# Designed miniproteins, single chains, part 113

Each design is a single chain, and the fold is of that chain. pLDDT is the mean over its residues in the fold that is shown.

## One batch from the design tools (miniprotein)

Design m3944
Fold by ESMFold2-Fast:
Structure m3944 (fold): chain A 87 residues (1-87)
Amino acid sequence: SSRQQSVQQALQLVQQATRLALLGREQDAVRLVQQAQRVALSVTLTPQQAQQLIQQLQNLRDVAQRRGLDDVVRTVDQSIQSLRDLL
């Protein structure tokens, strides 16, 4: 379905953002998190789909926090809050 495709795209964007964060590419990671949020919010998410995205964003947050990527941490926190507001 279109919703499932959008969720899968958002998950792939967050996973790519995590790889960029591991490489120290902060602003590229921020852009991908923002793109993932736009894709995810373009559809009506189930609670399970929102929780799956939150879990991947929390993994990215941990990487960004350890590497001192403050812009990534801030962008991820905003995205997690937006997704939690849908629950």
Scores: mean pLDDT 89

Design m3945
Fold by ESMFold2-Fast:
Structure m3945 (fold): chain A 62 residues (1-62)
Amino acid sequence: GPALEEARRLAATLTGPVREMAEGAIDQVEAGRAENAKLGAEFLASVGHEELGAAIRAAAEE
């Protein structure tokens, strides 16, 4: 859906460990592991990627 597309676009602008974390959280969304995806979103928001965290959370909630 649109939230997952937004999350992927935002993650693509990142590099290094934070990108790996974002891609891992997006993978949890696609695997149907909403709780794990939300934990990843919370971590991303806590380190300054609030918009990406919100997009991942929205994608996890369908």
Scores: mean pLDDT 86

Design m3946
Fold by ESMFold2-Fast:
Structure m3946 (fold): chain A 69 residues (1-69)
Amino acid sequence: SLEEQKKKLREEGIKKLVEAGLSEETAKKIVDAILNGDTDTAVRLLLEADNPEAMKIATELSRKYKELL
C-alpha cells in the first residue's frame, strides 16, 4: 500500500540523514516536509543544515516518493 511504502521511505530517510550527520529531530522534519509536499520547509531546513550528503539523500527521497504518486 502507499501508506506502507511511505512509512518505509520515512524510516529509511530519517536513518540516512542521521548517518549523514543531522540530528534525529532535523532529519524527521526534513523527511516529513518532503513526504507532505512542503517544499519550502524542506529547502529551508536543508540550507540550514549545509550538508551536501543530506541534500543528496533528500533529493533521492523526493524522487522515490514522487514515483509512488
Scores: mean pLDDT 86

Design m3947
Fold by ESMFold2-Fast:
Structure m3947 (fold): chain A 108 residues (1-108)
Amino acid sequence: GPELERLFEELERKVLEAILLVLKSVEKNITRTIGLALRVIGLLLDTRLALEQKDYEAAIRSLEELIRALQELLEQAERDGASQEALDALREAIRAAQRLLEAVKEEA
């Protein structure tokens, strides 16, 4: 419904902003950082597809994996000295994913 679409659009914006900020601020372990970013993007696309199909079970699974991938990216970015702006953006993306996950569980 309109609420899930709005929450997904907010999540997509926050995830993409966080990834761009991390990639701009991190100079160490760049190959690993790119790999984690691509995994996050893939899971974001899987979540969008599942929501478009109203496959809420698949959406829950991809969102749970997305939250784990974002947390791994946050931990890696912190170790590699990412900017405070990048770290805050990742935390906002995680919160947006958690809000969408809760909303999807209510629709399931």
Scores: mean pLDDT 90

Design m3948
Fold by ESMFold2-Fast:
Structure m3948 (fold): chain A 96 residues (1-96)
Amino acid sequence: MSEEEIKKLKEEAEEKFEEALKKAEELIEKSGVEGINEAMGELGGTANELLEKAREAGSEEALEYIKKKAKEAFERLKELALKKAEEENKKKKEEE
């Protein structure tokens, strides 16, 4: 695998994870806590697709990079989900 192919796969991974996270944020904002499961599923699908591409390419460097980015993306989604749950709980407490 060429260095250019590895770089392209890394760039594709960053773009796809950012797009999946933006869509996940929109789902959580639109559907609240109920949107979290759908958002997790979509992010998981993106991660699996990219990991499969890295495995097929036989690049351990690309595979490790995608694993790291997937972990970071899931951690960000978890933080967004927790923040949304806290905001909903706070609104419920402030209204009653």
Scores: mean pLDDT 77

Design m3949
Fold by ESMFold2-Fast:
Structure m3949 (fold): chain A 92 residues (1-92)
Amino acid sequence: PPPPAAEEVERAEAKIEEIAEETARWLHENLEKRPELLEQIRARLADPSLTPEQRALLELVAEAIENAEDLEKTKELLTEALRLELEARLKA
């Protein structure tokens, strides 16, 4: 099947960057929430039924939370995680 139109990809990438920036900023402003968020993600990572792709996504999110003091790094990690999610949806 043909890939999605370039305009649809551009819109999806713009939304990914916006969500990643907003989420990274929220994490940076709410550093005290990191332990609770990491516990939730690590509990999910303990699920042996996760696909390798789902595991990679959760590991990127965990790394983003752990690095929340570095706004730019957190944004980059979240952007990568969201792009993996988009790619998985396009394959489905």
Scores: mean pLDDT 80

Design m3950
Fold by ESMFold2-Fast:
Structure m3950 (fold): chain A 80 residues (1-80)
Amino acid sequence: SPLEETLKRLKKLLDENASFEEIIQVLEEGAKRAREQGDLETAVFLESLIGLALIAQHFGVDPKKIIEDIIKAIENEIKK
C-alpha cells in the first residue's frame, strides 16, 4: 500500500539522518501515489502530515523529532 511504502521510506530516512527536505519529498511522493491509485483517504492523511511537518519546522522543531512523530502517526493509521 502507499501508506506502508511511505512508512518504509521514512524509516530509512531516519536511519540515514536525512534532511527535512527529503522527509517532505517522501511524503509528497507517497500522497501522489495514493491519489494515482484512487486511495484518497491515504493521500489526504499524508498531505495533512506535510502540513504538520511544515508547522513544526517553522517553530524550530528538530527534523529528527519531526520524522519520528510522522512515523508514529503512520504506524497508528496502519493499526486501524
Scores: mean pLDDT 87

Design m3951
Fold by ESMFold2-Fast:
Structure m3951 (fold): chain A 105 residues (1-105)
Amino acid sequence: AEAARRALEAARADAGLDATRQALRELVRALRAAGHRVSLEERELAPGEVEFTLRVEARTPADMERAEERVRAIAELARGGGLEVELEVTRYSATRAEFRLRLRR
């Protein structure tokens, strides 16, 4: 039971990380399709620890608010998947921001 539970928890964390990665990539595609300037960088800090840096230059302040809401929703998705999540938001202007999402299983 103990070994099976730990294996299931590890599998859920891996699935949560993949789901988070896919959600971020889909967000990048959606933002670019809407005419926003977006870059996504992924860095593995350690086994089971990944940092995503999403840089957004939105067309309007309202578009930036919507982008932030989507990033926060993805962070909650990652938490629901059993990951420890840290989200840092750096606002350079009303239309320019950096979102740093650090995930650990």
Scores: mean pLDDT 84

Design m3952
Fold by ESMFold2-Fast:
Structure m3952 (fold): chain A 57 residues (1-57)
Amino acid sequence: MQDVYDATLEWADRHGAAATRDAVEAARPHLESGGDEGRAILEAMRRAVDDAERREA
């Protein structure tokens, strides 16, 4: 789980505040969805990182 958060931090550090905000905004709906809290957070972070990476490409 920490590897996803670590990747998000590294990605944000490389791309700056705008990218960080975009990742957080993308993760927000998934966190609101419910389910297993830990799993929901991990899934949301992974999707946010993946979406941001795609936008950068």
Scores: mean pLDDT 57

Design m3953
Fold by ESMFold2-Fast:
Structure m3953 (fold): chain A 75 residues (1-75)
Amino acid sequence: GAVILKNIDNLKNQLNEIKSSKNSLSKDDLKFQLDVLEGLAGILLGLAKLTGDEEAASQADDLLTEIKNLLDELD
């Protein structure tokens, strides 16, 4: 419920900080930070699905998709 959504918002904030630091981080550092964030977003998606929280699952899936797209751009 609300706790999962709050954790998703925290990950969104971390993603925005990574994006804002894109020009000051190496490609390897960006990839590492995005890989960590992908793992955490995947855990939140799993928890949302397990608890039947459709709103949290949708938000986590959107976040996970954005992270995966950014990782693909680094190839």
Scores: mean pLDDT 85

Design m3954
Fold by ESMFold2-Fast:
Order: C-alpha cells, then sequence, then structure tokens
Structure m3954 (fold): chain A 72 residues (1-72)
C-alpha cells in the first residue's frame, strides 16, 4: 500500500526523531513507530499502512528522510 504525502512526512519526522534519540530508524518496530507517531500527534496508521511506513523507512536514505522531515 502506498502512503500519502502527509503520511510519508509524518513517518519521516518520527524516524528522524528516533535517530536523534540514538535509535536506528531502520530497526524500528511497528510498536515503536506507532508510539512515536502518537507522541508527535501524527496520523493513526492501520497495520497495513504501518508496515508500508516501515518499508518506506528501510528503503529510504537518511538524507531522504531528513529532507522529507525538515523540508530540506
Amino acid sequence: MELTEEQKRAVAQAAYFAELLGIDPKELTEKQLRQLLKVFNGPELSDEELKAALDFIKNSSPEEIRRLALGK
């Protein structure tokens, strides 16, 4: 399932923040990602969207995640 642009941005922001906390974003579990999205008032993702979000993070470069999260 393909994520919306808004969902991709929220997921990228959560992944970027995880990296700032010393957590490898590519090692995030579904539970950890769901919790991070809740902390940042991100959208609630279905289980399928959450899996797509983790696949998106794993297949994206750190530079792409940062650009999407920060708009840079």
Scores: mean pLDDT 78

Design m3955
Fold by ESMFold2-Fast:
Structure m3955 (fold): chain A 61 residues (1-61)
Amino acid sequence: SELDKLLAEASKLIKELKELGMPEEKLDEYQRRILAAYHARDLAALRREIEEMRELKEKLE
């Protein structure tokens, strides 16, 4: 499903941000928000969180 696809993409981004040195507290915050959006079946919220994480990744690279 689209939800499962977005969850997988978000999980990959969290792992990549961890490898770039993002603090565990911030990673845990993103993980909680992603899981909340997934359980709410909120595709728009998942996409917003993914976009924010992508922008953070680009700034850390």
Scores: mean pLDDT 86

Design m3956
Fold by ESMFold2-Fast:
Structure m3956 (fold): chain A 79 residues (1-79)
Amino acid sequence: TSVEELLAVARALPPQAAADFIARGLESDDPEVVEIAKEALLELAREHPEAVRAALERVLQTSKNPAAREAARELLAEL
């Protein structure tokens, strides 16, 4: 999976669904997938910052993965 492939799939969705879809990548046990998801979220945030912020807040509220929550906190600080 690449940032380009992930964004192409996401852009077929409404902005909030796209952001939520990409944010699920932060839950991956593959660090390469997590890195791709972080980069894709930052790129999507340039077009839809509100949707990305809402998706990251959802990760903080619902994720059982401490690494995913930390990534979401870091990304929110960059927005």
Scores: mean pLDDT 83

Design m3957
Fold by ESMFold2-Fast:
Structure m3957 (fold): chain A 80 residues (1-80)
Amino acid sequence: RREAVRARLEALLAELEALLADPAADPRTIAQQNDRLGTLFTVYSAEYPGLLSPELVARYRELAARARERTAHLREEERN
């Protein structure tokens, strides 16, 4: 089960990274993937202590920061 959870998180990280590498990617899709990944990291970190390596967490933080930068205009639209 832990291996399946880790593999799922790694797959979602790779998907988000691929979206961020594509300049034609829909920013809303990036936002949805980032939000989903953030929720799963929180839930799985609590449910499976020690499952998330510092390296995996650091990778998520980097990708999440890039996703927020790419989708900043959507947050401004929603706020206004």
Scores: mean pLDDT 77

Design m3958
Fold by ESMFold2-Fast:
Structure m3958 (fold): chain A 83 residues (1-83)
Amino acid sequence: MLEEIIELLREAIRAAEEGDAEKAIELVRKALELAEADPNVPETVVLALRAALEAIEEGDLEEAIRLLRSAIQLLEKIKELEK
């Protein structure tokens, strides 16, 4: 699920960069549903995705992109952690 969440967030950033707020919202909502269902995703990532969704809805695409990039960095770090 982590790789799927990361891919959805990368697509959401691309949509936001293109000014497609509707597509960005759809992709972030899908990522959020997967993140909330995955116990390996920290609460800080879930909160960042919710904040990004609010930023997109308010038209602050720059803030949304920043939050989504931060979430991706955290998820990639978790994916790289070895046992």
Scores: mean pLDDT 83

Design m3959
Fold by ESMFold2-Fast:
Structure m3959 (fold): chain A 78 residues (1-78)
Amino acid sequence: MTRQQRINAARIGISTNPNNVDRAIALSTLISLGDTSYRDDLQSIIRQLSQDQIDQIRSRLNPDQQQVLDQAIQEIQR
């Protein structure tokens, strides 16, 4: 799959999926691919998630996506 196809799939996931876990995964993917416009959306979703949901998301992300998630969590805790 091309980088653009991955970006398009993640954008569809954000707009069509009401599940905050899957939406957070899609947002973390887009930000890791360079689309920083979704940073505020990711922070907003993380505020709604339990610690168990955050741990579930982290386990489903690659290392670059985990860095994006961890950065967003740190920004909320400040």
Scores: mean pLDDT 76

Design m3960
Fold by ESMFold2-Fast:
Order: structure tokens, then C-alpha cells, then sequence
Structure m3960 (fold): chain A 104 residues (1-104)
């Protein structure tokens, strides 16, 4: 996963640069990111979340490239590297249930 995350960061950075240089449109950048995420076997739900964040970042002219990358990284870690709060809670609940069963 670490290598895939680094490749994804580089792809996002290149798409942001191409967009800011007027080489691609927002829709082209979003489509390219979606296709790239599919090639990494990322779930459609996660793709939708990352693509929505990326579209917002492309549209925000007040943010620097580094600020856009930092915001994307936060969403990426919550969706790919880190589970959502509900998923973490479910995993911890399952672990606690197993521990309780072993103690009874």
C-alpha cells in the first residue's frame, strides 16, 4: 500500500500542475484520477470520495499546490490507509467481543 500511496500522490500532483498550466480541464483531471484509482483496485465508494475532494481542490484558486496536496493526503489517509470512525469502531467492537468470549 505504501508504494501505491506514493504513486497516487505523484499522479495527483501532476494532474494539479497540468490543470494550473491550462493543459487539461477539471473534468479531464477528474476522469484521469478516477481511471488511475480504478487501476489501483480502489473501491468505487473510495474513488467517489477522493474524486469529489480532488474536484474541490482543483476549483480553489486560493490554495497553493502544497496546501492542495496536504488536504488530499488527509482524505486519502481517512479512506485508504485509515478506516472511518465507524469502521474503526466496528473493528474494535469485534475485537472486544472476541476477548469477552475468551474470558467467559
Amino acid sequence: NGDKVLKLYEQVRLLLIDYENGRITIDQAVSALRDFLKSLDVSEETIDTLVATFRELLSDASLSLSEKMDRFRRVLYSTIDNMSDSQIQQRDQQRQQLVQQLQQ
Scores: mean pLDDT 73

Design m3961
Fold by ESMFold2-Fast:
Structure m3961 (fold): chain A 68 residues (1-68)
Amino acid sequence: SYEEYLKLGEEKFAAGDLEGAYLAYVQALSEAKTDEEKAEVLRKLGEVYEAQGDLARAEALRRKAAEL
């Protein structure tokens, strides 16, 4: 479910597994049904890109989340 993948992504991110966090959040995005759920996942994906040093993609994802 959306909640299961979101939680998995958070656990992977906390463990420093940025690739695992990315994959889990992509799955959460595929399960997201509302604009609120999609915005939450896009913000989480932005945090992953920011942690990887990709500030441009992080900013693009934050803008996309805000425009839902």
Scores: mean pLDDT 88

Design m3962
Fold by ESMFold2-Fast:
Structure m3962 (fold): chain A 70 residues (1-70)
Amino acid sequence: MKVLSNEEIAERILELLKMLYDLSLEEIKKWPEEVRRKLFEQLVRFAFPDASEEFREEVVRLGLELVRKA
């Protein structure tokens, strides 16, 4: 099994948002940053419930950066 990097994990979270909620990066970019952060925090807790808080915060940060760059 390939070990996923934090960046790859963040990309997977964006795929989950599209799959579960039919949300595109363009749609997410229209939201206030606070709303985007809360959505990513909830999704990361769902995907990685047993992970450290520090790990989840890092993945949320990477996901937000991916949205800003898209």
Scores: mean pLDDT 72

Design m3963
Fold by ESMFold2-Fast:
Structure m3963 (fold): chain A 74 residues (1-74)
Amino acid sequence: SSIAEQLEAAVRARDAEALRALVARHSGPEFEAALLKAAQLLVQLRRFDLLDAIVAAAEEHGRGALAARIRALR
């Protein structure tokens, strides 16, 4: 399955650990675009717990600019 499909599955499952693992394992523009779409969906669903998990994982893996972009979606 694609990275986008994996992110969508984790969002549907409400699986914070799966989202953190995807952030830890993947990088690059295609992943970042898919992650931002997933984050926008989480904002629409008001799942700020999952959004915060993604932000924390991005910061833990040295991706502060990505974390800031995701926080700005609130």
Scores: mean pLDDT 86

Design m3964
Fold by ESMFold2-Fast:
Structure m3964 (fold): chain A 60 residues (1-60)
Amino acid sequence: EIIYILTITIENTETGAKETYTFVASESKGFIPEPIVKKEGDGDLSTDSSVVTKKLEKIE
Protein backbone atom coordinates (compact mmCIF):
# COMPACT_ATOMS: atom_id res chain seq x y z
CA GLU A 1 0.00 0.00 0.00
CA ILE A 2 1.20 3.50 -0.89
CA ILE A 3 0.91 6.16 1.82
CA TYR A 4 1.08 9.89 1.05
CA ILE A 5 1.83 12.47 3.73
CA LEU A 6 1.15 16.10 2.81
CA THR A 7 2.46 18.73 5.24
CA ILE A 8 1.41 22.37 4.82
CA THR A 9 3.13 24.99 6.99
CA ILE A 10 1.91 28.59 7.19
CA GLU A 11 4.37 31.01 8.82
CA ASN A 12 3.83 34.70 9.59
CA THR A 13 7.19 36.41 9.09
CA GLU A 14 6.22 39.43 11.25
CA THR A 15 5.05 37.54 14.38
CA GLY A 16 6.87 34.20 13.95
CA ALA A 17 3.57 32.32 14.35
CA LYS A 18 3.34 28.96 12.55
CA GLU A 19 0.47 26.61 11.80
CA THR A 20 1.20 23.13 10.41
CA TYR A 21 -1.43 20.90 8.79
CA THR A 22 -0.64 17.23 8.17
CA PHE A 23 -2.85 15.22 5.79
CA VAL A 24 -2.48 11.45 5.40
CA ALA A 25 -3.77 9.50 2.40
CA SER A 26 -3.58 5.82 1.44
CA GLU A 27 -4.31 4.18 -1.92
CA SER A 28 -7.11 2.08 -0.37
CA LYS A 29 -8.80 4.74 1.83
CA GLY A 30 -7.94 8.07 0.22
CA PHE A 31 -7.39 11.16 2.36
CA ILE A 32 -8.14 10.93 6.07
CA PRO A 33 -10.68 13.75 6.52
CA GLU A 34 -9.24 15.23 9.74
CA PRO A 35 -5.79 16.80 9.38
CA ILE A 36 -3.38 16.94 12.31
CA VAL A 37 -3.00 20.61 13.25
CA LYS A 38 -0.03 22.03 15.18
CA LYS A 39 0.08 25.70 16.18
CA GLU A 40 3.22 27.55 17.32
CA GLY A 41 3.15 31.13 18.59
CA ASP A 42 0.10 33.27 19.32
CA GLY A 43 0.14 35.65 16.36
CA ASP A 44 -2.36 36.05 13.52
CA LEU A 45 -1.71 34.13 10.26
CA SER A 46 -4.14 36.14 8.08
CA THR A 47 -1.68 38.91 7.06
CA ASP A 48 0.11 39.51 3.75
CA SER A 49 3.38 38.56 5.53
CA SER A 50 2.45 34.85 5.63
CA VAL A 51 4.51 32.24 3.73
CA VAL A 52 3.05 28.85 2.74
CA THR A 53 5.34 25.81 2.42
CA LYS A 54 4.11 22.45 1.06
CA LYS A 55 5.87 19.09 1.47
CA LEU A 56 4.68 15.80 -0.03
CA GLU A 57 6.17 12.45 1.06
CA LYS A 58 5.43 9.05 -0.54
CA ILE A 59 5.87 5.85 1.50
CA GLU A 60 5.72 2.47 -0.31
Scores: mean pLDDT 71

Design m3965
Fold by ESMFold2-Fast:
Structure m3965 (fold): chain A 71 residues (1-71)
Amino acid sequence: MTLEEAKQRLAEVKENLDKDPEKVEEYLRIARQAYRELSRLAGAANQTMLDEARSLLEEVEKKYEEVKKKK
């Protein structure tokens, strides 16, 4: 998985959370996997890209907690 591919997957998951909140658990799993791959490939030199990807993952995690809390 490339840096751009991982970032794209995170952005796509974030966008789809508003459409399919029932799939938030699946999206969180995908987002976590993409972020982990990104963090392994990116070093300190790519900190800005890693921070952006982290922000997207945190949005997905917040949505997951919100959905879980409502149940």
Scores: mean pLDDT 72

Design m3966
Fold by ESMFold2-Fast:
Structure m3966 (fold): chain A 81 residues (1-81)
Amino acid sequence: PLSPAERAVLEAEIELALHLMAASVAKLAGDEEAEREHLRKAIEAARRAIEAARQIEDPALSARWIAIAEQTRRLLEEELA
């Protein structure tokens, strides 16, 4: 079974995925404002994943999840620039 911290990371990753899907739908509809708003919410979900990953007791597992979420956050911030 997953620890509470590991579950919190997965919950944040699910929110991230939902906002990325919503951004894709907005892009298909030609709604640039809605696309950018969902990308911003995806960045916030990535930040929550980083914070949750910091609570993982296994230092190696924590570092891996932080690295994944931080890379995702960086890529999304670059896309909005």
Scores: mean pLDDT 88

Design m3967
Fold by ESMFold2-Fast:
Structure m3967 (fold): chain A 87 residues (1-87)
Amino acid sequence: MDKIREEADKLLDELEKKLLEAGFSPEQVKSIRDYLRRLLDEVDEETQKKAVERLKEILSIPDLNEMLAKLGELMHELEREVARRRA
């Protein structure tokens, strides 16, 4: 799991940089990063692997608005998976 966590953290670092460059405040960026990190920690290994793959794809999107829309979609999918596992 350390490898998946490390890979996720690197992608979250890239996301943080892109959001800061786009004019988001450091507080907003930290909030988004911390929330995604919590969601990833609450899902199973297989879901984490899929989320990491999707984060790579999302971060490759050149349009900021499209990237943010896809990021929101991923967050909602992770929230649903967390809820499913707790039910």
Scores: mean pLDDT 81

Design m3968
Fold by ESMFold2-Fast:
Structure m3968 (fold): chain A 110 residues (1-110)
Amino acid sequence: SDLEEAERIAKEIEKLAKEIKEMLPDDKALIKTLEQTVENAKKIVELAKKYPQVQSFAKRALEQAKRLIEHAKRLLEESDSPMAKMMALLLVATANTELWVALRIIENKI
């Protein structure tokens, strides 16, 4: 079901965020953005549990955010350069913004 997939994807986002934080434990900006992204993913899942009409939308938003965070992790695994760290932060910030927008869209539908 879309709900079960959304729940699995949100857990995978949390796992990816934990792995990135372990790679860069001193990057406060990246850590803060990752924690906000995980919080937004969890909020989307909680609303999807209550409102079946948003489950498909929630799943798609979470899938897109997961792809961006996976790309950020791969960049950091391939390079420790300042550019790679900045690109990873941009990807995570984009995922966070997309989930924040998705959360607002969901809230306006219920």
Scores: mean pLDDT 91

Design m3969
Fold by ESMFold2-Fast:
Structure m3969 (fold): chain A 89 residues (1-89)
Amino acid sequence: MEEEELREILKDKVSDEELEDAIATFRNMRRLRASADELVAKAKTEEEKISANKIRDYFDDLIDRALDGLAAHFGLTPEERERLREIVR
């Protein structure tokens, strides 16, 4: 599934150890996004919804910065970086 696409993008660019580290980073990014989505879903008041959305936006920014770092480190094209962003969603 999505991890297989990540493996295909990176397999020729990194060592096996770096590939497993990248997959672990990807799993952490998905977990952070899922946690932020749960906070939005659980918000009951308008104030809670505003706060939850700010937290979600914060984690989206962190994910984007982390993906930019991975792209710079592994020499990913803009298209490969965008594909990774789609996989994290």
Scores: mean pLDDT 77

Design m3970
Fold by ESMFold2-Fast:
Structure m3970 (fold): chain A 93 residues (1-93)
Amino acid sequence: VERLVEEARRALEELRRAGEAGDVERVKEQVLRVRKIIDELSELGADKEAARLARELSEALRWVAERIPDEIESGVLLVESAVMSLVSKILEK
């Protein structure tokens, strides 16, 4: 669990760096990586850790979307942010 959380946080940091660079493909790659770790944590019963990472991913996606000038790509990231926020709330209950 601790190793998965550390890996996810590293991926979130890479996601933010890609967002600053405007590298949408790299952002999407890191999103998939974090989502895979959230799924693995949930399967292991680590729902609190999974919820926390889903919230952190939601916040990171919102932050990146504000920096992406492409309105369609930015909109897709905002939708994913909203979905991750909902996932976090469901896992916290």
Scores: mean pLDDT 79

Design m3971
Fold by ESMFold2-Fast:
Structure m3971 (fold): chain A 75 residues (1-75)
Amino acid sequence: MSSASIVATINKAIILKALGVPNSAIAALLNLSAALVSDLVAKTTAALDALAAANNLDGALVNAAIVAIYNAVAA
């Protein structure tokens, strides 16, 4: 799978989780394991935080948004 395909899969997983779809259903829809879905979401959050820091963005606002997304997905 290419990096673009991985990013698209992660984005779909995050959107579906935000819509209240359980990890098992997301895993079935994307042909992934539920553990992999959880891992991909966690890695996406970490990658966005690192990107924000590297580009000297407002870390407080970016971290608040990332935490809100992460908490919404983790719930």
Scores: mean pLDDT 62

Design m3972
Fold by ESMFold2-Fast:
Structure m3972 (fold): chain A 85 residues (1-85)
Amino acid sequence: SISELVAAAGKEYEAQADELESLSREELLKKAKEELKKKPTNLAKMILLQEEAEKILKEKGLESLTPEELQKLTLERTEKRLKEI
């Protein structure tokens, strides 16, 4: 589930907090894409999932989707991108 991914990503973030806090969002996304190619981590997947969620909200608007619809569409787009990496 997304909740399990968030919890696991949080633990991975804490282990690397000093390094990750120095990075911008764009640098985090770049690092996540590189990590997914070499060694998929829950943190990298979570960062990619957040990017896809933001794209959906920009395309459809915040008020157009229920939380459940947003979650489902975000997971679908994230899985598609992971297959292309």
Scores: mean pLDDT 71

Design m3973
Fold by ESMFold2-Fast:
Structure m3973 (fold): chain A 74 residues (1-74)
Amino acid sequence: MSEEEKLKELAERFIEHARRLIELLLARGELDRAREVVRQAEEVIKQLRKEGAPEEVIRMLEETLRELRALVAA
């Protein structure tokens, strides 16, 4: 219970920080670096899934990853 709550909160903070970093990099015209952050986020999510993270956490992260991919695709 507490460990799952902590993991969800850490995942939410990770995604929020990644989003802010991507927005900052895009504002600077650093598109390649923004894309690299998205790739790193994708690898973290894949690793969490392999480690058996709760499906609710994985679904939340995958939905946000789709939003981050859209930001760097423009």
Scores: mean pLDDT 78

Design m3974
Fold by ESMFold2-Fast:
Structure m3974 (fold): chain A 88 residues (1-88)
Amino acid sequence: MISKLVLELGVDSKEGEELAERILEKAKELAEEANVPLEIKRYEGKNFALLTVHTEDNITIYYGDSSLPQEIKDESKENEKKYEELLK
């Protein structure tokens, strides 16, 4: 069962800001649908978006980097890597 969602957003460009807002709205919908708390963290000077789903068994990353499209290489793997590096 899902226990918590965590959304971490960093923005350092206008394009990143627009994408981050869309990701934020989606994360809010997902949290309400799952009936779990959503924690939001914001950072400056970095372009990224990480949405993690905390479950009883494991943490699953649900969403991609909010950087410019050309900078996104692999949403699933890159989100997991960035989340691990950021939270360590």
Scores: mean pLDDT 63

Design m3975
Fold by ESMFold2-Fast:
Structure m3975 (fold): chain A 76 residues (1-76)
Amino acid sequence: MESERARRREELEKQIEEGIEALVEAVARTLGIPVEEMREGLRNGQSELPMTPEEERERRALRERRVAEAEALRAR
């Protein structure tokens, strides 16, 4: 059943690509980097984007906010 195996692989790849695309957009917005620039970085085999102190602070602030929000939800 080559066709069925190929179809399952294609469906999985599509789902992964869609999920990754949404994540790339979210991360790009968080870091203040254009989505297209981030996609190009990944395509060029860039393992990690260089973070400025400002971007690092923004990442930490967002993480802190999410933790506080989750804690508020759990407490209430």
Scores: mean pLDDT 66

Design m3976
Fold by ESMFold2-Fast:
Structure m3976 (fold): chain A 85 residues (1-85)
Amino acid sequence: MPSLMELYQRMLELGGRALDRAIDNNDTDLLTQLYQLESQYLRDMQTLPTKEALINYLDRMYDLLKDKDPEVAEGLRELRDQLLS
């Protein structure tokens, strides 16, 4: 089974890919949405259990990227499934 650290590193890599896409395409709307998603995750960590906050972050990022970056979106789904196992 992948370690929690490996899952966390994979999450950071997927987030970095989304950020790189937004920057490379000068997609200010996507950058704003990614910032809002990060801000919501920080709020969720104060009010929700850690696992629930993380799942919500992955689900929101999936919805944001599913039409813009299907490869990153699929990686987020796989990571979510591993967290639920």
Scores: mean pLDDT 78

Design m3977
Fold by ESMFold2-Fast:
Order: sequence, then C-alpha cells, then structure tokens
Structure m3977 (fold): chain A 91 residues (1-91)
Amino acid sequence: SELTERLVDAMRRAGDELVAEAPEEQKASIRDAIETGIRALREALARGEPVSRAIARASLAFAKKLLDDGVPHEEASRYAGRVADAMRRAA
C-alpha cells in the first residue's frame, strides 16, 4: 500500500541519517536494525493492525536488535525515538 511504502521510506531515511551520525562500530547494527524494523512493520500492517501499533512494533523490533548487538540502552532508545518520530510524521 502507499501508506506502507511511505512508512518504510521514512524508516530508511531515518536509518541513513543515524548511520551518517553514528560511531563506526554502530553503523552495521543500525542498518540491520532498520531492516528488522521494516520486517516487523510490514508483518503488523499485513495482519491489519492499526498504524500506531505497527509503528510501535517496528520501533520496538529496531531497538531490540540494537540492544542484542550491544548498542547501549540510552543510544538504542534515542535512535528508536528518531525512527518512530519519522514514521509518525510520514503517516
């Protein structure tokens, strides 16, 4: 759907901005986390979940992937907030 692609594009743009600003050791983890978040977003929307819930699932999956890769909690939370805000603006 047009909405799904707008949200995916917003996540990819936010991810690119985060990668540009992030320490070298976090760049690959951010790229992977964005792809993980996009999968969670697409799955939630495919199940017919409300957009707000799909955004929450995507940002949670993104944050969890960063934490699993060893990104500190404060940084992971800040990055996830930026991704969630980008999706909300695109919705």
Scores: mean pLDDT 91

Design m3978
Fold by ESMFold2-Fast:
Structure m3978 (fold): chain A 65 residues (1-65)
Amino acid sequence: ELDEAIRELERAVRLAVSRRQVEIVEENGAIVLRKDLKSPQEKRDLELQAEVLSKRTGRKVVVAK
């Protein structure tokens, strides 16, 4: 179940977040997205994708600081 959710999330992130890989980690029941952010636009885009993915997967998805 959790493995399937992580795989679905990773696939969705790869499709939604342009050209960069995102590290996906589980912490305290939440899924944390980590990415080497180079610009404010990338951070905004990742935060929006995390919100969409959280709704789609039924898991708490957040962006690491």
Scores: mean pLDDT 66

